Designed miniproteins, single chains, continued (3). Designs and how they scored, part 8

Each design is a single chain, and the fold is of that chain. pLDDT is the mean over its residues in the fold that is shown.

## One batch from the design tools (miniprotein)

Design m8244
Fold by ESMFold2-Fast:
Structure m8244 (fold): chain A 61 residues (1-61)
Amino acid sequence: MNEASDQAILEHTSEKEKTIVKAYKLLQEGREDEAIELMKEAGVSDPEIKEFLLLYKRYQE
């Protein structure tokens, strides 16, 4: 049972990279809200999400 909690932490670190790629695709489609939710679910911190979105939006203008 403790290993299940530990696996969740490890899975979140691995899934973080996959989630960033998925979030990027959602941002390209204009689905910013869904991209933010995915990044938060993968354990990306709020300041990292904010900076990522800021950089992305600057390139969309």
Scores: mean pLDDT 69

Design m8245
Fold by ESMFold2-Fast:
Structure m8245 (fold): chain A 77 residues (1-77)
Amino acid sequence: LSPATRERIQQLANKIANKAYDKAKAAGLSDEQAQEIASEVAKEVYKKAKAQGEDFDEEELEEYAEKLLEKKIEEAK
């Protein structure tokens, strides 16, 4: 991966982590649980984006993140 693409993937992962944390907190989870879920979702997105490479699909990754986030929140309840 080019440095520019790695930076874009990192920015996407950070954006998703923030959204995941907010969503988990809104669902009634503790700060600790919300941070753990946000971290896990962001890591999975980062891994998937790296696998897709230079032409990674932001929309597909955001959809994947949303689905994973819902599953993780459900598991935490």
Scores: mean pLDDT 86

Design m8246
Fold by ESMFold2-Fast:
Structure m8246 (fold): chain A 87 residues (1-87)
Amino acid sequence: SLLDIIEKAEPSPLARKAQEALDKGDYEGAVKYAREALKEDPNDIHALAVLVRALAKLGRFAEAQKVIASVKDPEVRRALAAILAEL
């Protein structure tokens, strides 16, 4: 599952910074760092999850849906859609 992949894979430094910003309620910072992580690795699942959560917290649901739609992996896309639905 995506959760198993997230748990087993060490987050990239930028994905970790994005998660720390999200945890502190810095949603704009979380979006910024997650996008930088995705420039380095477009398949960074930690960064994708943080980006979707942060955009939802900011009420930017159309952007969150666009991010999900851009994901090629159907398992990752489904997991991100589930994250958005829980918010």
Scores: mean pLDDT 83

Design m8247
Fold by ESMFold2-Fast:
Structure m8247 (fold): chain A 87 residues (1-87)
Amino acid sequence: AHSPEEEQLLEELERLLLAGLMWASAQLAAQGKDPQPLYDLVEALAKAAQTLSKEQLEELIARLREVNAQRDVDLFEATVRELIAEL
């Protein structure tokens, strides 16, 4: 079972992933691109994150905050793929 601190970090991670997905998927749709692959990547990362330590969750959250600030779809997708590959 997760600690209360780990649960809080998982909730923050989910909020950041959803926030990034909202603007990224909107940009992809506006360009006539299918957002489904990005939805699948975000879902895979969210699922994998359930097994991560507090330190790993803090690292993911920090990286996603930086990427979300840049509003770059390609960077967001590349970062999610990289994070999944590190698990």
Scores: mean pLDDT 83

Design m8248
Fold by ESMFold2-Fast:
Structure m8248 (fold): chain A 86 residues (1-86)
Amino acid sequence: TPEEEKIVKDARDEALKSPELSEEQVEEITRDVAAMVARAIAAKDAGEDVKKILEAQVKAFAEHFKTAEAKKVAELAAKKTLEMLS
């Protein structure tokens, strides 16, 4: 949806502001954010706890990338996804 596309685009734009992130990392972050949004939508449709799913996804994202900048992007995307699904 346009709202989903906006969350992914805004996450990519935020990642691009971080000069310490490589082009490859920005692409991976963008893909992983899209997957996070899709998982949250699936969780909502299944009647699962969307907030808990997003918290787990942000934790996995932070562990994978190990940068404060990537964690900030994941937290922003998760917040916007939760707002969209509320």
Scores: mean pLDDT 82

Design m8249
Fold by ESMFold2-Fast:
Structure m8249 (fold): chain A 62 residues (1-62)
Amino acid sequence: MEKPVPGESAIFEGDSQWKIEVVEENGKLKVKITNLKTGKSTVLDDPEMVETAWEAIRKLKE
């Protein structure tokens, strides 16, 4: 069974461009969400949110 991979990302486009990325900090996987138009970002460190975001990224790469 595959685990989330650091550096995995997808870009979503609409009225703004959003990048969702799996990042690793101190051996812990987190999700970074960035608005590419404004450069603003937020980091989510909840394991359930990380898993959900990683599955969404995988789905978009299909």
Scores: mean pLDDT 69

Design m8250
Fold by ESMFold2-Fast:
Structure m8250 (fold): chain A 91 residues (1-91)
Amino acid sequence: SHLKKAIELARKMVEELKSLGADQGLIDAFEEIAKLAEEALTSEDAEALLKEAIEKAREVLELSKNASQKTQEAFQEIIELLEEALRELKE
């Protein structure tokens, strides 16, 4: 549930940023996070993939202080959703 919500939000941000002609680095970051999260749905290495996605989102958020408030909030929400998904795996 949380993992699918994170994927959906990341994909929505990719589409929105592409339509606005936004920074390619931001688009690529959301695409990478979505790919890692999608792989976690079916992978035996789901924990490692989720940790990688969370770390990537945190790194990009720190570098994106000049991005729109909406973009920063989307990264923050994705981090929270992915942390929740990771918690569900660990019981």
Scores: mean pLDDT 85

Design m8251
Fold by ESMFold2-Fast:
Structure m8251 (fold): chain A 59 residues (1-59)
Amino acid sequence: SRLEQEVITYGVIVALAFGKEAGIEAVRKELKKLGVSQDEMERIVAQAEKAIEEALKAL
């Protein structure tokens, strides 16, 4: 969804500035605020982790 894409993009931006762990944590905090289910959180965090890893490899 658009919201998932926005949260993942935010995580990538945070990761590029502050590192992978900070980016993943930023995604988790946003998803917690949105009240997503545990299964949805795990799925979106996994997608964010892949996006963050790809972005960091491009540096």
Scores: mean pLDDT 85

Design m8252
Fold by ESMFold2-Fast:
Structure m8252 (fold): chain A 74 residues (1-74)
Amino acid sequence: SMDALYKQTTVDLIKTLIKKAEEQYKKETDPKKQEELEKLIKELKKLLKEAEKATTIDAVNKILQKVGELLKKF
């Protein structure tokens, strides 16, 4: 269904963002920036778990909004 595809696309997006943040973390030499990346990764992993549990398009949309707001802070 389109709903299942939309949820899976959102899950895959969050997984990609986590992977990119983890790659940045491994290369980062500034402890302050490492701490900021660690916080970002932790919050993205929470949103990933919420996305995997989402049963409605409305729930998926709220998670995407939270991802967008999180990325604005970093």
Scores: mean pLDDT 87

Design m8253
Fold by ESMFold2-Fast:
Structure m8253 (fold): chain A 110 residues (1-110)
Amino acid sequence: LVQKALEELERAIRVAKGAVQEVLENAKNIPSMIMSNILYHLDEAKEHAEAAIRHAKEGNLQKALDDANRALEHLEPAETLAEGHEEIQQSVRLARERLQRAIKLLQEEL
């Protein structure tokens, strides 16, 4: 069901937004270049996940799947960069799990 994929994509976006807040709250403890890279990857993941939602609602499941995979590609470097910052790393990992569930659900509808 496309609706379940949409729910997982929206949850992934909410978790990614939470990770952004955790990065900003810990800004004094994160080197500025690393912080900027984490924020860049989280923003890219959010934009691609939002695009996946739009395409899925339009019935374009292939584009939704492509967008969700692009979002997932940005969360892996964000998780690696967050090493040493457990709360941020856990939030990024949860967002990845939600995106992986959405990808599986989208594939089952194709």
Scores: mean pLDDT 87

Design m8254
Fold by ESMFold2-Fast:
Structure m8254 (fold): chain A 72 residues (1-72)
Amino acid sequence: SPQTRQHLLDLFRLISAESGVLVAERAKKSGKNDVADRQLKDALDIAKELTKSSDPQIVQKAQEVIQQAQAV
């Protein structure tokens, strides 16, 4: 169904955003600020779109990603 497909796509995008924050944190620790900034921007853009999800669990996880990204 379209709803099931959207849910799976949102889960994939959520995992990608979470991974992007971890990559950005490691890049910043290594002095690779350009890589960190790009990864954070991409992760924040994805997470902000996911806060519009009709799935409360996706919204909650997206908000956690935003908070983690802002702490980097």
Scores: mean pLDDT 87

Design m8255
Fold by ESMFold2-Fast:
Structure m8255 (fold): chain A 99 residues (1-99)
Amino acid sequence: MIKELPEEDVKRLEKADEEGKLTKEDIALAALALGAVTEEEAEKMLEVSESAEEMEKLAKAALLLNRARKAGLSEEEIEKLAEELGLTEAVRKVEEIRK
């Protein structure tokens, strides 16, 4: 099940989208709602990310790692998939956060 965002967070995301100004914090909330990251992981990702675009890559990398490991992919297969998606650096950062 996807964890639903609080109504206040949904309203903030809608307003930011209307203004064309999604923040890295907004992306972190979306990743939490999707179950891609834990609260601790989201906080660490916010600390190491410099932009909303970088935060989006970290969220995508976390989701990729979760799905690939659930599917039983090897570390080598995960690395190849990350390279194909342009997420190699983001995957490395997520794995470091998860240590």
Scores: mean pLDDT 72

Design m8256
Fold by ESMFold2-Fast:
Structure m8256 (fold): chain A 68 residues (1-68)
Amino acid sequence: SHEEVERIDRVVVRALLMAAEGRSLEEIVALFREHGVTAAQLRAAVARWRMSPEDRAVVDRILAALEA
């Protein structure tokens, strides 16, 4: 749903902000698990985004951790 897409997008934006603030990968991954956002949902969300290489690197680390 559109509301679910917006919810996932908000979690991703918050995760990128947390990374910029120097928060650990463990804390960021916990945010995704707390909100029930899966690796598949994260992949689908960022596939439609235009993002910096720095943000892309953060997302790739989160994806690897969620798929572990």
Scores: mean pLDDT 85

Design m8257
Fold by ESMFold2-Fast:
Structure m8257 (fold): chain A 100 residues (1-100)
Amino acid sequence: SDLERLIDFLEALKEEIEKLAAESKSLEEFVEKVNYLLEIARDAAKLFSPELKEKMLETVKKLEEAVEEGKKNKLSNEELAKRLSEIIDEAIEEARKELE
């Protein structure tokens, strides 16, 4: 289903963000790579149904806002990755509840 596909996408997004945090040598590099990944995620949202597209775009917006806040506050890659992972986990949990 589209909802299961959204959950799979969010899980993959979380895994890639965690990988980028580990591989990036600076916060600036991590932010640049995550912003590029979120641009891809925003484009991928167009492939879902209108309802799931809106939900995915809301999640991407929250992630974009968290990245900007993390950049301003000079968070570590690990601290920013944790914050982004928490946002994604919340979106996954909400989507899983809709499958029941």
Scores: mean pLDDT 87

Design m8258
Fold by ESMFold2-Fast:
Structure m8258 (fold): chain A 115 residues (1-115)
Amino acid sequence: MRAELEERIKRILEETRKLSTELGKKAYEETKPVLPDWVAEMAATTAQSPVAAEGLRRVAELYAEMGDDVKAAVYEVGADLNEMAGEIGYDRVKEVDPELAERARKLGLEGAERL
């Protein structure tokens, strides 16, 4: 059972990293040609953060199930930090282009639901 949960955690982390990176890159590349680099970076963060937060929260739940309360707490903090980063990214993009901010947020939220 523990080994199976550890393997599931590894898969969730790999899926989360892959999807988060893919969505962030998509938001960055769509923004980069028309807006400054810093806006493209904030759009990438806005798209990445919901997926990263959801994946880390699922990993925290599995560590809690294993009785590893310390690792569960660490991954919960990681999820919270990613949610904060996403909100900051969204607010910064929204000051420049509200429609782009909403598209990046939607991309991330839909990605998190598919995870």
Scores: mean pLDDT 90

Design m8259
Fold by ESMFold2-Fast:
Structure m8259 (fold): chain A 77 residues (1-77)
Amino acid sequence: SEVLEHLEKAIEAARAGDTDAALEHLQKAIQAAKEEGIADVVYPHLLAAMGALLAGDTDAAIAHLERAREAAERALA
């Protein structure tokens, strides 16, 4: 799943402190979620993650990205 691949890369980038890469992969995860028909279940978590990344709250961003991943895994099961 392109959604899961981009969410994993966003989490890895956030853990590395690479906010620009995390935001890039987050935006790609939003686009993939629209294409896979699961935007509704991931979008609230991805918006919260984006807000946290822009605020410099890396721990909150990772937590929201992990929730988006869990929601995507359940929706695609």
Scores: mean pLDDT 88

Design m8260
Fold by ESMFold2-Fast:
Structure m8260 (fold): chain A 92 residues (1-92)
Amino acid sequence: SALEERREELRRRFRENTNEVAAKLIEIGLRFHIETFAPRYEELPPHLQEELRRAAELALLMGLELPPELLERLASLPLSPEAREMLELLRE
């Protein structure tokens, strides 16, 4: 009984912590990906250009804070209308 209750509690805490850590890792990964590849967009092979576009779309739609210099680089990407609107709002 007590052992089963302890296992359930540990599983619950692990899931809660994993969700929080996963969200932070996604944010860090998106920032790193965009910062690394956006300055080199024209030099990238097509599959990495597509990955950068998807990362930029997700970051913008999630409302991630990106430095102004990076936002200007994203303006040259083929973005969805929703991501474009968000980008313009963030660029002021």
Scores: mean pLDDT 76

Design m8261
Fold by ESMFold2-Fast:
Structure m8261 (fold): chain A 66 residues (1-66)
Amino acid sequence: MSDYQRVQTASAGAYIDSYQTQSREQAVEAGREAARRMGEELGLPEEQVEQAFQDALQTVDDNLAG
């Protein structure tokens, strides 16, 4: 996977996991935090980390909406 896809995957996973046990607000924050941590580990620019996080949320929300 690309670094971008890896951040996106980590964010989506954290968001889904938290969504099952916590509020949506907490799930969003979990996804953001996972993206930040993975982005820092990979050395990805913050703007790309934020975009990967937004893309992850959109993809999960689209799949959950139908």
Scores: mean pLDDT 80

Design m8262
Fold by ESMFold2-Fast:
Structure m8262 (fold): chain A 65 residues (1-65)
Amino acid sequence: VVYKATAKKDVTLKGENDLTVKKGETITITVHPDGETATVTTADGKTTTVKLEDLIPILKDVKKL
């Protein structure tokens, strides 16, 4: 399942690769079948895999695609 969301604050996502997301940046979130992890893709094409529980507190305007 794929979602689009906006970052509430500047944050560094520490997962497979460390990825810095800026406040107001739009990201794409691909939730894995386990429902616990997701791949985050930034507008410039950078990706990392993180735990969903680490993402949810920093996101706003979450929309299912």
Scores: mean pLDDT 77

Design m8263
Fold by ESMFold2-Fast:
Structure m8263 (fold): chain A 95 residues (1-95)
Amino acid sequence: SPIDEAILAARKAGKEDAAREMLDLEIEASLHVAAGEIARKQGDGEAAAEHYEAAARALEELRRLAREAGVLSPEAEAELQRQIEELRRRAEEAR
């Protein structure tokens, strides 16, 4: 994925702390998406919305770190923006 390529590019550039933080944020976003889906299936729309918003914030922070590290490709930026917008839409629909 373009996001994984950005994390690898940060490691190759010797920006290991940035690469580690980006990977941690990608994992955090994935865990919040999973928790949001579980909350939706349990009928807890408020909890689902909170988890989708937390996932979106994690991806926004990942985008910021990738930009600061100089590894945010146009493809990675577009993919992150798409995922952030989708997660915010899911949060609004869950309420």
Scores: mean pLDDT 91

Design m8264
Fold by ESMFold2-Fast:
Structure m8264 (fold): chain A 78 residues (1-78)
Amino acid sequence: SEEYSEEELIADVAEIAERRGIKTVEELKKYLEEQIKKNEEKLESAGVSEEERKKILETMKKLAEYYVELFEKYLEEK
């Protein structure tokens, strides 16, 4: 987002990881996969259509990949 610098986003991802006890990229990936699964179950329970669910889940997966990339940058700068 133009409202946030990459440095601010990296700091946010690092804070989330610290609060959850996540120390490695693999642990972050597992955490994000679990959150996506929980969101998938919520969307199904809410009666969201299969096509709309797929679109939302793909967006969540792309965001998760971006968060992993930001966390990798954080670990490299440390």
Scores: mean pLDDT 80

Design m8265
Fold by ESMFold2-Fast:
Structure m8265 (fold): chain A 89 residues (1-89)
Amino acid sequence: DEEKYIEEVEKKLLELIKNKDWIGINKLLLETAKKEGAPKELILAFEEAIEKGIKVEDVMKAYRALKAGADTSDFSPKAIEAAKKVLKE
């Protein structure tokens, strides 16, 4: 049953990628992350990415940069704001 679930998730993900539905991809990954008990920071990053219509990868990169005190000038304002909310929670 776990293998069937993974296959169904992969099939849905491929269809969303084919349709360039980046918001749908983020929502599917958020549901999967919550079901699998992913870390709180990752779940919050997905929620913020969905709200702002950006990729979760961009939020997580900005989050890691902010946490490390690194230069964030290359990140979008939306990614930085999303990452700041993840840090505050």
Scores: mean pLDDT 75

Design m8266
Fold by ESMFold2-Fast:
Structure m8266 (fold): chain A 76 residues (1-76)
Amino acid sequence: PVFEFTALDGRVVRVEVDPAASVEEVEALLLARGVTPGALGRMALGLSRIGAPVSGEEFARYAALGNELELEIESR
């Protein structure tokens, strides 16, 4: 599936996530595209690190939502 992220500088980044991808792979992909996972993405990453069953696709979904919410806050 494809997820769209808006960077704080206003550019749109499209990221295609393999359903079989790990959380680590998706995090690396987002960082390579200049996108941070945001607060919700960091939460999902933290849950994955303590053994919660979080997929790469689920992480990407939380990261996209977190990115959108942070943009709303930053939009003054």
Scores: mean pLDDT 72

Design m8267
Fold by ESMFold2-Fast:
Structure m8267 (fold): chain A 63 residues (1-63)
Amino acid sequence: SISEEIEKLEEKYYEELRKQNLSPEQVRALGAQALDLPDPIESAAMMKAVLRVLREQAREAAG
């Protein structure tokens, strides 16, 4: 299903983002760029990965 493809790509993008040890500002910039991706499935997957990283970074900053 489309949802399964998005979840699979999200995990891949999430791993790549975490390996780069990006700042919250850099992660937000990638989120903005995700809206311009030609494939809506890739766009959705990247957006979900970006939001996941931002949520984790917010928790890390609050602790």
Scores: mean pLDDT 84

Design m8268
Fold by ESMFold2-Fast:
Structure m8268 (fold): chain A 74 residues (1-74)
Amino acid sequence: NSEMIELYQKLLDLVSKRASKEELFEVLDKLLEAGADPSMIDRLRELIEDGSEISLGVAEVALAVEITVLRLES
């Protein structure tokens, strides 16, 4: 949980900074290896691949919600 929360926080920071797709996908792969929900990772991958301000904004909200849920479950 701690490792997964740290990876989600890193991804949120990178998305908010509009980091390269390469960097974003690298963190997504690490999240999947850490046992993150594949459907969540697929959705985030689609939003990042689209790359619009709306899609990236949706990704930021989804990440913030997931981090909150994981912290409450810890």
Scores: mean pLDDT 85

Design m8269
Fold by ESMFold2-Fast:
Structure m8269 (fold): chain A 65 residues (1-65)
Amino acid sequence: MEELQREIDEGLAGIQRGVDIVAAGKGFDLITDEDRARAAKLAGLPEDAEPKEIGDALKEKSKAA
């Protein structure tokens, strides 16, 4: 249970870092496609979702959890 939560938290932290880089004026393509796809799934979005949508959804889902 806690191992799964840790994996989710680590994934969210990595993607949040990527989203912060995008917010700082860098493209989301600076992170790996795998990290982006994982973030989209964690946010409940399709893997081809736009980076801004993924970031917004992750923040909303994190607050709702």
Scores: mean pLDDT 61

Design m8270
Fold by ESMFold2-Fast:
Structure m8270 (fold): chain A 78 residues (1-78)
Amino acid sequence: MEKEAEELAEEMGRFARELALEHREEVASLADEGESVEEVAERAEERARELALKLVKELGVEKARELVEEVIAQERAA
C-alpha cells in the first residue's frame, strides 16, 4: 500500500512539475519576489505529492489513483 501511494505521489508530483515548467511565463507571474520558475515548479511538485498521499489516506489507493488520473486528463485537455 505505502509503495503504491508513493508511486502515485511521484507520478502526480512529476506531472505538476512538468506542467509548471511548460507554462513558464504564466508560472513566473505567480512566483514570489526572488523566486524562480524552477522553485515554483518544485513547490508545485511537493504540493501535488502531499495531495496524492492525502487522497490515498482518505480514500484508499484505487480511488486516489482514479482522481489523480482524472486531474491529469483534465489538465492535458485544457
Scores: mean pLDDT 73

Design m8271
Fold by ESMFold2-Fast:
Structure m8271 (fold): chain A 108 residues (1-108)
Amino acid sequence: MSLKEKLLQLDEHKLVLFVKRLMERAGMPQSLEETAEMLTLLALAVKAKNLDEFKEYLAYILENKESPVEVPEGAKPLIEAVQKLSDEEIEEILEEVLNLSDEEIEKE
């Protein structure tokens, strides 16, 4: 399954949690709320009309380690984080989040 296909399987909460874990692995830890705000700023910057469209832009960022559009200051940490991580590390985090139970998600 491709990175994009795995991303499309995440609900909104798992998507925020995935990015929070990416930030932690990159040495840039932030709260769940700060991560959600950062992703909202990015979604607005890429003009995503829905969650699936945003996931497509996020997949581009993860695969190319750059944004297809100019990102606001609050979203720049995400680009820095993905540039610090290998493709294998990103896929590992994505698989971990996809396999989380509802009980584990409630703790975040």
Scores: mean pLDDT 81

Design m8272
Fold by ESMFold2-Fast:
Structure m8272 (fold): chain A 58 residues (1-58)
Amino acid sequence: YLPLTINIIENGVLVSSYNTTFPSIGDINSLVNSYRSQGYTVTVTHIPPNSFVLTITK
């Protein structure tokens, strides 16, 4: 499982921050695409070897 930190920012304010895990890169990409389809800007940062940070902004 891949460790993932998710930060959600709306109107310049951090409204949510949490840690989770996903079984694959494909699952992370599905989440990213879901947020982008809702009008969010998503930045994905890879922290080697296997951790990711998603910054989700609207």
Scores: mean pLDDT 82

Design m8273
Fold by ESMFold2-Fast:
Structure m8273 (fold): chain A 61 residues (1-61)
Amino acid sequence: MAAAEEAKRRAQEIARLERMADDYDRMAALLSKRSSPDDKGRAAFFEQQAAHYRRRAEQLR
């Protein structure tokens, strides 16, 4: 009973974390097309955030 509900909640949380990572990757990709050092710094930050959310999703698998 609890195991099935827990698996469902875990799947939903994984999906949310992966969606957050995808959103950050999209923002990073947009900034990476701009060649300024400031945009590169912001892109790196968003890439770090995307990696962080993907690691959290992986830990829940």
Scores: mean pLDDT 81

Design m8274
Fold by ESMFold2-Fast:
Structure m8274 (fold): chain A 66 residues (1-66)
Amino acid sequence: MSDEVLLRNTLYELEKKYPDASPLELMTHIPPVDVKLLRRKTTPAEVPLSELSPKMQRLYEIISRK
């Protein structure tokens, strides 16, 4: 799976875990991304960017440009 798909899936799971967290608080969990944690043998279906909330889409844009 591409790193972009892994990032979207990770942001989706973080939103479920911390639904009321601010974007700034979520940034403390995302960079640096733990690549080992994201590399799962059982890959879930690709989560499209449109399934993410607006705040998570914004975080995706920031991280994907880094």
Scores: mean pLDDT 60

Design m8275
Fold by ESMFold2-Fast:
Structure m8275 (fold): chain A 78 residues (1-78)
Amino acid sequence: DNNIISSEVARSTAQLARSLPPDEESARRVAEHAEREARSHGATLSEEDLRRIEELALKGDVRGVAIRTGNAVYESLS
């Protein structure tokens, strides 16, 4: 179920974002985590999706990270 996979990747990525400070190094790590987790489930995130996830993490927008990551994974798998 693409919805279950997208929710799992979104939750995991948001959890990492919540645990890290909103700085450039941490934001990059959040985007890298999203890419790796997505790939482990057969999803590929675009450069635009990764850039946006990093941007949201840099702002400390944990909810935004979850939503963008989930949507990107779902679209990739559909």
Scores: mean pLDDT 88

Design m8276
Fold by ESMFold2-Fast:
Structure m8276 (fold): chain A 61 residues (1-61)
Amino acid sequence: LEEQLKKDRELTEKIRKAVEGMTREDADALRPRLVELAKEMREQGLSDEEIADKIIEATLE
């Protein structure tokens, strides 16, 4: 459980950095959706690094 919470925190930080260049309103609206998407991808067997890369790609066009 502790390790899962730590991984979730690290993934959330990566998502936060990915949206750092966006406006505050856009980042605040998009971040929870990206976190949910990342959790779904992780359930599908993707690594945290693969998920982060896909999220960055999606946010940066």
Scores: mean pLDDT 68

Design m8277
Fold by ESMFold2-Fast:
Structure m8277 (fold): chain A 68 residues (1-68)
Amino acid sequence: SLDEIIEELEAAAVRKILEVLETEQDLAKVQQIEALAREAFRQLEANRDDLAKAREILEQTKAQLDAL
C-alpha cells in the first residue's frame, strides 16, 4: 500500500540521518538526505494512486540514500 511505501521511505531516511550523525556528523550529508526525502515525498504525493510508480520512486530514493 502507499502507507507502507511512505513508512519504508521515512524509515530509510531516518536511519541514514542517524548513521551520518553518529559516524561523521556531516550536516551537509544530512541536508542532502533531507532534500532527497523531500523530493521523494513530493513525487509520492503526485503519484498517490499509482502504486507501481510509488514503488519505483521508493527504490530509486533508497538507492540514492545508500550511495551517500
Scores: mean pLDDT 86

Design m8278
Fold by ESMFold2-Fast:
Structure m8278 (fold): chain A 79 residues (1-79)
Amino acid sequence: MSYLEQLEKELSTLSEEELKEAAENLLGLGKFLVENNAPKEEIELVLEATKLTIEYIKKNYPSLKEFAEEIEKELKELE
């Protein structure tokens, strides 16, 4: 099973607060990897994981839409 498939299953078990923390941690990791010129494959995997987390939040927690859009904006600045 791919990392992204495992992540999607894990997201379904997280609370609202844990989902916010996961999105912020993934974005932070993405920024760290870009700043340190990590392998492109590693950067792409973390950015995809962050996108998956944001889309899950937007779909299941409309109340967090503004939060998800802020993370998405910062994520686009890394691409």
Scores: mean pLDDT 80

Design m8279
Fold by ESMFold2-Fast:
Structure m8279 (fold): chain A 83 residues (1-83)
Amino acid sequence: IEELAQLTREFIEALNAGDFERARELAERLIKLARETVAANPEDSSLRAQVVLMLREAARAAEEAGDHELAERLRKEADSIAA
């Protein structure tokens, strides 16, 4: 969870800096780690909720930065994990 939080922070920092190439790379790593974390802990509802919240915050930051396609992808991943 600490690695997910750090990747989310780095992603938001990249978006704020206007570094969309780095932000997209970080988003791919974030999505992969989020899926792996949930898959490794399938019965941990608290962890799943935390991961979903992080992905939704990342999506909101992407939308505010103007990357609507990336925001949609992050929202879809969060919804998939929440199901």
Scores: mean pLDDT 82

